# Designed miniproteins, single chains: the designs that were tried, part 108

Each design is a single chain, and the fold is of that chain. pLDDT is the mean over its residues in the fold that is shown.

## One batch from the design tools (miniprotein)

Design m3768
Fold by ESMFold2-Fast:
Structure m3768 (fold): chain A 73 residues (1-73)
Amino acid sequence: PSQEEIDRAVYEIYAATLIVIGRNYAKKHPEKKEEIEKLIEEGRARLDSAQTPEEYKAAVDELKEKLDKILEE
């Protein structure tokens, strides 16, 4: 496959990963569902602007860090 096809496949995997992360955090902390959903939307926007697998991973890692911080509140 072309690099473009590979990059799209990787993007789709990370996009699915964001959904799973969001679902798991919302289940664990339903009282913070709105804040979690907002962070997921921001993470998706960052993921959409990313162009490499390394950037996709950074977007997901940043989202996880932000989710962990909001749960401390």
Scores: mean pLDDT 76

Design m3769
Fold by ESMFold2-Fast:
Structure m3769 (fold): chain A 93 residues (1-93)
Amino acid sequence: GSKKEAEEILKEAKEYAEEAIEKARELFKDPSKYEEALKVLGEGMKKITELIDEATKFDPSEEVKKQAGDLGEEALKRFREVHKEGEELLEKE
């Protein structure tokens, strides 16, 4: 049903967030790649937002909207934490 397909899209968004976080963390270890790491986070958040929008359009139920909102807030929080970690690494150099 539409709910199951929407939940699969949200799962893809979560997996994409995890991959973007891992890639950005690796890039932040090298000060010369700081701008590339920021781009990865920005492009990652854009893609997650697109997937969330797709899922909620596929199933506009309150349950899917809540799952999408929770996922978006968690992704934004994690992306901000990774960005802060990168700033702290840059300050050490």
Scores: mean pLDDT 85

Design m3770
Fold by ESMFold2-Fast:
Structure m3770 (fold): chain A 80 residues (1-80)
Amino acid sequence: SLAASLVSAAAINAVGTWASAELLREDPERALEEMERNVRAAEESLRRVREVGTEEDARLAERYLEEARRILEEFRREVE
């Protein structure tokens, strides 16, 4: 379903944020940029899920977004 695809996209973006932090740890600026892009993609996915999905789908997408934001904020604090 479209809602399931959007929730999957949010999950993939959260994993992408984590992977960017791990794989690009030697280049903090590049890692930060990729993490920011993944968070923005997850935000868009959540917005779309709220339009076409159930409230449960929206809550799941929101949790993935919150995790991606947490990783970004923690990494941002370590960098500057």
Scores: mean pLDDT 74

Design m3771
Fold by ESMFold2-Fast:
Structure m3771 (fold): chain A 55 residues (1-55)
Amino acid sequence: PVVVLTPEGQQKLQQIMDQFDKLRPDASEQERQDFRDHVLESLIRQGQLDATVLD
């Protein structure tokens, strides 16, 4: 399944990931992806899912 966030949700995700990179520059790509998935799930629960795009 493909998940598409609202523009606001995408901006929030990008900001959080930027902070993660700054705080954890030594993190592996796997750890980074795992964290990103957690943040994405949280944003979906907050209603940041874009219901107009199914792809």
Scores: mean pLDDT 74

Design m3772
Fold by ESMFold2-Fast:
Structure m3772 (fold): chain A 76 residues (1-76)
Amino acid sequence: AAADAARRAAVQAITDEYNARGKKLGEEGRKKTREAVEDMKKDPEAGYQKMNEIRKESAEGDKALRAERDAALAAV
């Protein structure tokens, strides 16, 4: 019973940490996307390239974060 409660608390703490990190990553991605949209108005080619870079970075970052979370949960 006590071990089950401790495990649930550990899982919740990990979930909360990685949810917070994911939210921050999403906020950073949205900020970069807004900047790229403004850049695109001045230089469509450079802005489009930057948008593609942001999408790639966001996808890779999300994948890495999910892998770290899954490893942390597996260690509990």
Scores: mean pLDDT 84

Design m3773
Fold by ESMFold2-Fast:
Structure m3773 (fold): chain A 74 residues (1-74)
Amino acid sequence: SPAAARRRALDTHFAKLVERMVAEAESQDELLAFLDALRTVENELYQRIAADPDLPVEELLKELDRRFEEIKAA
């Protein structure tokens, strides 16, 4: 299904961002705080996939990248 394909693309991109943070994190506390914030973003994007069957995957990945940079800057 289109929703399943978008979820798979999102999950793959999330995994890459998690790998980056695991490599870059200076402490366990920093890593855990980052993962908690990223989990919130994941849930929001899953809700968007469920609500909009025509939402382009490229827009989801752009928003994920934007939110990731915001989390890193916080």
Scores: mean pLDDT 80

Design m3774
Fold by ESMFold2-Fast:
Structure m3774 (fold): chain A 69 residues (1-69)
Amino acid sequence: SPLLQGVENVITSVKDMLERGEISLEEAEKILDFVLKRYEQRVSDEDVLAEIKKRLEETKEELRKLHEE
């Protein structure tokens, strides 16, 4: 879906910026939180929101693993 593509684009951009050292892990998490908040305000489809939330939460967990290693 276009919404999921938008989420994937944000995730890709955030990961790329983090890998290049352009942002911190904390900043990356804040961006993902902001994106989720925006989608919660705009999307009333609970299934789509659940998928978006899951994707963003999975991304945060990946970032946390990088922090623990």
Scores: mean pLDDT 80

Design m3775
Fold by ESMFold2-Fast:
Structure m3775 (fold): chain A 84 residues (1-84)
Amino acid sequence: KREEAVKLFEEAAKLAEEIGDTSLVNAARYAIELVRSGEKRDAAIQAAEALKQAFDYLSQDPEKRELAEKMKKLVEKAIELLRS
């Protein structure tokens, strides 16, 4: 469960690196650290929801839309895993 969620955030961080957005990369890595701690599930979910909103905003740019939508789907799946 946690390992699968971490992998999804790592994939999202990789896509954020392709966009060149260091703040999104750092935010995704912060979510990974919260998940790895095992004690901060609610904080990890809140961080993931914030990432999802950032990717939704990014999807309004036609040039970034495809990557932003992929990142959003990865984070949504991670949130589902953390909630289960």
Scores: mean pLDDT 78

Design m3776
Fold by ESMFold2-Fast:
Structure m3776 (fold): chain A 98 residues (1-98)
Amino acid sequence: SELLRRLGPREAEAAAAGVAGDLEGARARARELLELARELKETDPEAAGLLAAGAATLAALADDEELLEEALRLVEETLGKEARDRLEREIRELRALR
């Protein structure tokens, strides 16, 4: 999956745990990434957007729709609507494979 390739090793491990049924671990990591993204939003919007994209992927795997929407909104604010739309398509494809 393209989304899993963009995650760092810890995020990839959390995503794998989420797929394996550790939904709380995936959700907790998504929240951590989203908090870091919010802190970086003003100083490094590109890094913030990439962290938010990771958070969105983990939130989707954890079936946390509220956290997913918060993360996607931050992706749109930092990387633009086209980046959000592409990520939403990739997440739909990822969910369809489960």
Scores: mean pLDDT 78

Design m3777
Fold by ESMFold2-Fast:
Structure m3777 (fold): chain A 70 residues (1-70)
Amino acid sequence: LEEAERLAREGERYLKQGDNKKAAEKYRQASDLLDKSGQHQQGLLLRAEAARLLGDDDEAERLRQQALEL
């Protein structure tokens, strides 16, 4: 949990720097750790945010919808 929170905060820092690609990479890493710890809804929401940052709005919406179904 602490590692996933650290990675999400690193993603936020990259966003403030305008580095959407690195922010998305950190959010995906945090999402993977959340999935391994059973926090699937939080993991899906971070994956959706990563997809949005990479310009894939359709994938981001699909992932948000999956999170709502949990």
Scores: mean pLDDT 84

Design m3778
Fold by ESMFold2-Fast:
Structure m3778 (fold): chain A 96 residues (1-96)
Amino acid sequence: MEKQLEVDILVALAEIQIAVLKLSLERGYPATEEDVRIAERALENLRKALELDPDHPGVRRTAAGLEDVLRQMLETASGPIKERLEKLLEEARELI
């Protein structure tokens, strides 16, 4: 019972983090170091949720949302930010 609440909170946090990234994309600015940190935190929250409940449908759905936003961020990214986003995209795909 307690684990289910923890999983739901972790998935909700990841959904909020993805929403923040989508708002950043809507502003039309290139992906920033802060955007990468938010994406890393979203992925970590999803990994923790998956460890607690490997069958939770919310993890895969939210990971797909993260994959989508990371692909969009990559369209404007360059240099070290692009390399980090490409790695995060591969890691997000492992959760789907």
Scores: mean pLDDT 84

Design m3779
Fold by ESMFold2-Fast:
Structure m3779 (fold): chain A 91 residues (1-91)
Amino acid sequence: GDDLVENARFAAESALESLKRGFPLSAISNAISAIESLRDAGLETPELRELRSELQKVLDDYLRGKISRDEALKLAKELVPRAAKLVLEAA
């Protein structure tokens, strides 16, 4: 429904804002939420499914202490803009 698409758009914009502020956890979590809302709207592409899996791995590695905050932020800077762009283009 339109609400899921609006939720996806809002989460994608929130992910970009968190990234700009240097908050990797919030940036990655909001990017995953954006993709999940778009998936629930029936608009998930294979590229978004792959990006969600990559973002989830970064989140899990960071929360388990396998990577530093700086490494998580570096990976978020590579993945979050790609995910947000695709979500905003599909929404």
Scores: mean pLDDT 88

Design m3780
Fold by ESMFold2-Fast:
Structure m3780 (fold): chain A 63 residues (1-63)
Amino acid sequence: LVGKIVEVVRDYGPRSPDDLVLFKGERLLVLEELDEERVLAQLLSSGATGVVPKSVLRVIGEA
């Protein structure tokens, strides 16, 4: 997933302070894979970075 552009498939509320708040249709650049369930990603709209669950993402392209 690192270096991929991903799209949010459903709204996601943060479970921890490091989590991003996500709305369906938002696009992110994946910076790092943290574990099997989570990535560190950057919102393309704002530049905000944070932790995102892989379960709410789909790959749409390369950065």
Scores: mean pLDDT 81

Design m3781
Fold by ESMFold2-Fast:
Structure m3781 (fold): chain A 103 residues (1-103)
Amino acid sequence: MELVEEAERELMRLMLDPSVTAEEALERFYEFVEERLKPLLELAKELKDEETVKELEKIEEEMKEAARTYFYGDDAEREKALEELKELEKRIEEIKKKLEEKK
């Protein structure tokens, strides 16, 4: 439905893959997060926007923690982790718009 659901879709895809362990799924999701944020981090650095760089680094850490909660948590913790990822994806979209506006 929306771009904000992309991280959720990736987590569910990894969870449903019978060939991967929870540890392997978590590692692949970490790579997904890093690849998604890399273009925005590079753009923020080029614009010398140190505040946005710090915010993106914090979002990366929070997304990785949410993913860990999703793979190792109970049902309630998994639902909360998905909500948190959705909010973090929305913040990423807002940051992208702000950085493109400065370009």
Scores: mean pLDDT 78

Design m3782
Fold by ESMFold2-Fast:
Structure m3782 (fold): chain A 105 residues (1-105)
Amino acid sequence: MKKVFIVSLSTSPESLELMEQLEKALEEAGHEVVGRRVGPLSPEEARELAREAARLGADVAIVIARDKDSPEARELQLAFDGAGIPTLVVDSETANIDEVVKKIE
């Protein structure tokens, strides 16, 4: 069992549907979703979010982004890495839920 923190950098219907599907699949696999965030983040907000995830005991973070290489996705990944939380960045249009769940060991 892992404690997972999920972030969607987009409020698009596709990103929100993927978040809901990932939450369900993770819980069915015996993991706990300890926190959620939706919407764009400044670098300061990304650092605060990473600290919150650490306080909640997150073992891993999942970041849903339309562009995995966006500055926002990179800043959030760096913030989680700085908090000691491994990060999986997934593309909102091409992400495979089963493959994401398998990476959570």
Scores: mean pLDDT 85

Design m3783
Fold by ESMFold2-Fast:
Structure m3783 (fold): chain A 84 residues (1-84)
Amino acid sequence: MSWEARELDEDTLKELEELTSEVEAEVLRLFADLPPEEAAELKREFLERWNELVKKYLAGEMSKEEFREGLNELVEEVRRRIAE
């Protein structure tokens, strides 16, 4: 892996996976319904912000609640952009 996540303990990774799994599935479903070109652009922007949130959470800069809210806000933003 090319990111620092490999330095995390197993409990931290499991907790992160548990917090993100449902949101990740929803986002993948939303992108699957888009034309490929639009999906690629939105996916790029989404992943960039998703990775920023993950880094902040792993650095201890966010609580679980704040992280969950941040992820839900990203999903809602994607839905709004798709609706336009």
Scores: mean pLDDT 71

Design m3784
Fold by ESMFold2-Fast:
Structure m3784 (fold): chain A 58 residues (1-58)
Amino acid sequence: MEKEKLEEVKDIIEYLLSIYSEEEKKKFLKGLEEYAPEVFSEEQAKELIEYAKELISK
């Protein structure tokens, strides 16, 4: 299901951000903002980007 894939992607994002430096996190977010709309629906892309921003802020 697409929902299961979205949660899997969120887990990957959380993992990557846990090991990334501040500069790598910012580069990742920029790449995600560019790439996610090409792969996911508008709503899903927004949710993933917002999730990544929340994790970076903490």
Scores: mean pLDDT 78

Design m3785
Fold by ESMFold2-Fast:
Structure m3785 (fold): chain A 71 residues (1-71)
Amino acid sequence: DIKKELDEILEKAREALENSSPEEVRKVLNELTPKVDEIRKRNNSVELAREYGERLRSMLDERVDKALAEK
């Protein structure tokens, strides 16, 4: 179930953002990005999966960028 995998990735990203330094967040982002890309490639015909993957990537990028700008 794609939704389940994406939800788990989102949950891990959220925990990292709440409990980790900017360096740790970047590390988690680097690990999660390839997984999101794999899900997108496997579900090329499913727009829902693609949209979900893009949302996760944008969320992580925006949060990391804000953390760097603030510090």
Scores: mean pLDDT 67

Design m3786
Fold by ESMFold2-Fast:
Structure m3786 (fold): chain A 97 residues (1-97)
Amino acid sequence: SEEEIQKLRDEAIEELSKLPEMKGKLDYVKRLLDEAIERAKAGEDPDTILQRVALEAGRLLGVEVDPDFTFEDIDKLKHPALKALVEAVKRLIEAAR
């Protein structure tokens, strides 16, 4: 539901705002979350959405991400802020489908 999507988005923003690496980057993070929600609602492939977000988040945080990144690779992410952001995006994609 739209209410569940909004709740998950607000919770993700609150948790990510506590991470030092996200200082000054929250507006960009909000844009990534919103883009993922809209693409999932449009019926785009979940792995394609997650791959795009992971690559953009990696660039934002200065972390190299494999261009072939998928849902199965989330547990392999070593950077805590990148992992938290990507896990939040996964939850939003699943809620918006």
Scores: mean pLDDT 82

Design m3787
Fold by ESMFold2-Fast:
Structure m3787 (fold): chain A 89 residues (1-89)
Amino acid sequence: SVKHVAWVIGQKLRAIGRLIDAELAVEEAKKNGGDAAAVLKAKIAELKAEKARALADARARGLSDDDIAALDAAYDKAIAEIEKMLASL
């Protein structure tokens, strides 16, 4: 149980880290004349793939439905924030 809780916390922190990376990448793209929209689209695709892998790993580890749902929600929240950044460009 403790091992599962620690792993879920780690995955949630990873999702938050991806959101921070997206914010920094947009700032860098705007600074150097890069395509901020293309960067955000790539990060959304990457995070969706990472979510799918994380959920598959959680199931393989025998995590509870509640833990899997919490992980799913954390990734969806991060994806939604990046999609908002894209929509605001």
Scores: mean pLDDT 85

Design m3788
Fold by ESMFold2-Fast:
Structure m3788 (fold): chain A 90 residues (1-90)
Amino acid sequence: LAERLAELARRIAAAAGASEEVVEAAERAALQMARGEVPEFPDEEVKREVHRYVAGALAEFAEARAEEVDAARTDEEGVELLERWLRERL
């Protein structure tokens, strides 16, 4: 699950045209969060960019797939739905 979330965060940031530093920070933050850790960022600017790209994409996903997300019973099902949505969009 952690590796899948990290790959999704990386793809979201890269598709948004984020810098390599921001893409790498998004991937690391997703891995840390999936492990129950507090994500670490090199600086506040990178943190804001990661939040902007990833949170924006997640909000669009939640709006587009609200019924399917509500029906999901596990985190794994939620990640699978997000992967399918991103594959269609990217």
Scores: mean pLDDT 73

Design m3789
Fold by ESMFold2-Fast:
Structure m3789 (fold): chain A 81 residues (1-81)
Amino acid sequence: SLKEEIAKLLEELFGVKLDPSKITVETVKRILEEEIARLESQLAAETDPVVQRVIQHEIDKLREILKAENLEEVLEGLKAF
């Protein structure tokens, strides 16, 4: 199911284990916002410009997924991440 695929990707990409029945657009956006905050803290402490660019690119990709309005768009964004 769509929720099972999203739950699997959240575990594989971010280490977050969720029952598929708990998968909602709001729950996924909260997880992505927490990951963005973690990456922004890492970016603030980073001094290597190559690593800074990699972290910024990951943040930008996550921010694009946050524009999702439904679970199909969430899945598309996570698969492209």
Scores: mean pLDDT 89

Design m3790
Fold by ESMFold2-Fast:
Structure m3790 (fold): chain A 95 residues (1-95)
Amino acid sequence: KIRELEREVIKKVAELMEKLGLSDSEIFIAQLFLHLAIRYAIENGLSDEEIEKLVEELYQTIVEVFGLTPDQAEELRKVFEEIKKIVKEIVELAK
C-alpha cells in the first residue's frame, strides 16, 4: 500500500515534468528529492503541518533550481497540492 502510493507520487511528478518540457536529468533529480522527502517524513513521523512545510520547501527548491517559468511553476504547484495529500496518507499508514 505505502509502496503503491509512493510510486503514484513519483509518477505524477515525472509525467507533469515531461509535459512541461523538462530534461530527463531534471526529472531524475526531482524524483530523487521527492523520494528522500517521503523517506524523511516516514522516518521522523512528521505531522500534517510538518509535511505541508516540507512539501512546500521542496516545491520552492524545484522551481528555483530548474528556473521554471511562472506558468510551469503554477502547473507544478497544482500537482504538489495533490502530493501533500498523498504524503500525509503515506505517513499515517507508516505509523
Scores: mean pLDDT 84

Design m3791
Fold by ESMFold2-Fast:
Structure m3791 (fold): chain A 64 residues (1-64)
Amino acid sequence: GLEAAKKKAQEILATSRDAGARAVAKGVLEAESLEEAKEILEKALQSSTDPGTIEAAKALLEAL
């Protein structure tokens, strides 16, 4: 659920040096609903070609 995704986002922010991965993690932490978090992550997957961003976004979607 959203709480599990937020916990994963905090772990990404603590360990990742990838700017895109950090940006999607912050987006998930600021999300007020599961739907909002999904939209942020799906948009990142559609627009990013960065492997770190894609991997982080997929992990966060799996946690939702």
Scores: mean pLDDT 84

Design m3792
Fold by ESMFold2-Fast:
Structure m3792 (fold): chain A 97 residues (1-97)
Amino acid sequence: MEEEERLKKKWEEAQEKLVEAVEAVKGKKLDREEAGKIIVEEVSAYLEANPEALKKLEEFLSTLKTLEEQIEFWIEVAELMKEEKISPAEAMVKLVE
């Protein structure tokens, strides 16, 4: 497959895994908009309260040079959320620390 189609497929997989992870943590079924809103709200709130975590996350994300690497980071966030039943913010911080 061409790289563009491969990245689109990887991003769709990441979105599906993120929805499933949020559903697993919250114990209810969610659509992509509802799951996305929860992720944004919880990550934003956590980083506002924890500026050191924001700095570490920004430094880590700066090492991710390709869109594929960024997508794979989100897949890892989703897997960790599902495995440990933790928030998206906690999963992100745990992966960068």
Scores: mean pLDDT 80

Design m3793
Fold by ESMFold2-Fast:
Structure m3793 (fold): chain A 71 residues (1-71)
Amino acid sequence: SREKELQGQDILSLLLQELMDRHPDLSVEQAMAIARRMQEVMDESLKNGDSLEKIEEKMRETVEREAEEVE
């Protein structure tokens, strides 16, 4: 639903901002790449009918994995 998509976007924005706050040396290009990957994970989870809690869990795992990759 649109409501679930909006909640997912809010979670994505919050997690991305927290990541950027923890890693101020991240380039714009790196931040955008991570955001794109998070969007892909969110879209896939929404298609699978995952709960909002599961979407948040998957996005958190994606952020931590991608952060390790760019360090």
Scores: mean pLDDT 80

Design m3794
Fold by ESMFold2-Fast:
Structure m3794 (fold): chain A 90 residues (1-90)
Amino acid sequence: TRVEQFFRTRYGLSVDVDALYAALKKEDTDGDGKISKEQLRKALESLGQKPTDEQVEALMKDADFDGDGYADYVRFLETLAAGLGETFVP
């Protein structure tokens, strides 16, 4: 997908978007749609990725819409897909 191409180009990460969403949802123990940097790292590692601190930080920076130190992963995936002409359904 275009979202997967974006992840490869911008973050250097080869991820399946549906698998990524499932992994992020699993790490979101509070069910609030937000995850910490450490939860994001664990989600990526569960998908067989070996993210660097810089890759995780870049993703967090883009997904931290509120500036509170947490990534709004649902909003991030929805807005990213829409911006690339795709639909993401959580």
Scores: mean pLDDT 78

Design m3795
Fold by ESMFold2-Fast:
Structure m3795 (fold): chain A 79 residues (1-79)
Amino acid sequence: SEEALRQLEQIQSETLKKVNEMIKNKEPASKIKEVLDKGLAEVRAVAAEHPDDLEVQLQAGAIETGFAALKRSIELEEK
């Protein structure tokens, strides 16, 4: 649904905004990963409410993949 797609966009936008601010402020990797994990949980919750909506499933999957990739990148740069 359009509402679910807007929810996914909002979760992605707010999560990435917070993560970018935390990176700029040199926050601990553990705290940044907590924000990404929270965003991932919110994305999964929206996807679970719309199991038959292909566009919602595809958008949620794309966001989940992006958040997972960003989390791995942060882990590699944690040194």
Scores: mean pLDDT 85

Design m3796
Fold by ESMFold2-Fast:
Structure m3796 (fold): chain A 94 residues (1-94)
Amino acid sequence: MLKVHRFESEEGVYAEVTFTEEDKITGVSFKVTSKEGKVTELEKKGVSRAELGRLYLEASRIIAAEYVPAEQQADLEAGLARLEAQIKALEAAE
């Protein structure tokens, strides 16, 4: 079944993912708008679940750099490191 998942926040961050199943992705499109109005787009088609996780991590880093205060950066880095570890586990499991 084809699914579209949208990620939004009150800060105006937006990301959209299109996939058939959790382990079979037909397309990924991330459109992230910075606080300065700069748009960063990441688009991939036919990506694996692990590669989708990598794209989520990249989009999260972009969002964090723009919207997370300096005093919270350490907690953010810890969260991103944990997410990266989970992605590596998915890559190993295939």
Scores: mean pLDDT 58

Design m3797
Fold by ESMFold2-Fast:
Structure m3797 (fold): chain A 65 residues (1-65)
Amino acid sequence: SMAEELAWNEEFSARLTAEIRKLQADPTLSAEEKQKKVKELVKKLEAESGRSYSTGPTVAAPAAA
């Protein structure tokens, strides 16, 4: 159970990180738009999975630039 949750969180984190990197690399989006899309993406993925992604102590919320 815990190992399954951990494995799922790793997979979720990897996918989320890849999608965030794509958004961060998009030159047509402002920093504010990227921040908004990241938040929407997290919310969408959480809703689809029926699970909450736990934010680790090392994850900082992005600031508006």
Scores: mean pLDDT 68

Design m3798
Fold by ESMFold2-Fast:
Structure m3798 (fold): chain A 76 residues (1-76)
Amino acid sequence: SELDKLKLEAEMKMGVAEIYLSVVIKYSEDEELKKKAQEYLDKIQEWLARLDSMSPEEIKEVMKEIDEMIRELKEL
């Protein structure tokens, strides 16, 4: 279904974000950046846990928020 495709896209985006955030947490020398990356990782894991209960509108909003989180971290 179209919803299943959207969920798959969200899972893939979250997986890529998890990898990026894990690299920041492991290799960054900036303790504030590491803390922010951990907070974002925790939020992504919470969203993954309830992805099956999300509406298409909520999934699209979550994907936008992930893009904004990653952009914000790269600009810091």
Scores: mean pLDDT 87

Design m3799
Fold by ESMFold2-Fast:
Structure m3799 (fold): chain A 55 residues (1-55)
Amino acid sequence: MDDVKELGEKLRQKGREELLKVLSEEEIKALSNASKEQQQEALAAVQQRIDEYKS
């Protein structure tokens, strides 16, 4: 893991698993098929919601 981009993808992948808890499986699958940039945007937005949901 030399690149911060690889770390970002790893975190994005973890966040995607967390998305399953607040989003339907079909949405998670659709997000996985979206571009990496779109996934990062969606992940950032939903990650905030996940934090609120868990709190």
Scores: mean pLDDT 58

Design m3800
Fold by ESMFold2-Fast:
Structure m3800 (fold): chain A 105 residues (1-105)
Amino acid sequence: NVREAREKVSELPDGETYEEEEGDKLVIYRRESFDESRLSKQLYLDGNTEYVKEAWELLEELFKKGELFEAFLTGVSKISVDALKDMIKNNLGPLLAVFLDGKKQ
């Protein structure tokens, strides 16, 4: 699935995504500046398709304006996957939680 998704994404315009449903999970792929499939799976282990999609769109918007987007663009090969996980947990986790809590209110 990941292999086929990456092949399809390679033909999309820059910044476009390919969505794949796996049970109750949504996996989002983009032409790679980082390991999107791994990060999507780790951040969105449970939840419905629309909820996961909205959360991903928020993260993408935050990435575009933040230091993390520069890290994704310039050096996933320089930055380990574990370091990227820590950056996301420490920098985006609270913001994502506020967004998700706001939606519930």
Scores: mean pLDDT 46

Design m3801
Fold by ESMFold2-Fast:
Structure m3801 (fold): chain A 80 residues (1-80)
Amino acid sequence: MRLPLAVLRERLARLKKEAEELKKNADEQSKSLLDTALEYARYLEQVAETSDKKTAAALLERAVRILETAIRTAKELDSL
């Protein structure tokens, strides 16, 4: 099921907050991973602002996937 743009933006905002919170107690490797993912997600969000709705949705979905993957990987590294 395709998510509306507003829902994608809300999900992205929540993931950005979770990533920033994880960075506070992260090791250097996890912090670097989260920083890189946050920068790329913010870049995609900025490009989405000036894009058509279809392109914006695709870019926001990509940003969500990037942050979800980085957060999951950082949590897995913290469990080692």
Scores: mean pLDDT 82

Design m3802
Fold by ESMFold2-Fast:
Structure m3802 (fold): chain A 84 residues (1-84)
Amino acid sequence: EEEKTEKEIIEQVRKILEEIDKNNEELVKELEEHRSEMSGSNAEPMYEAAKAGPEAVKELILEQLEKIGAPERVIEEARKLAEE
């Protein structure tokens, strides 16, 4: 709806990555509880990544940023944030 700057996108990605680090176990539990209600083709990669650990979830998010054509600068900054 509202146009977001690259800085705003990077800030949102940072918050998502921090939330994953803090709540990965809760994310796994939530995905398990709702797995049957989600599109298997869309939910399965996220569930498998969450089971592997927060690092795998972060990599999946970085892959999604690349797939949607996010600017290379945003992808590079997100990758650096994932290392925190």
Scores: mean pLDDT 68

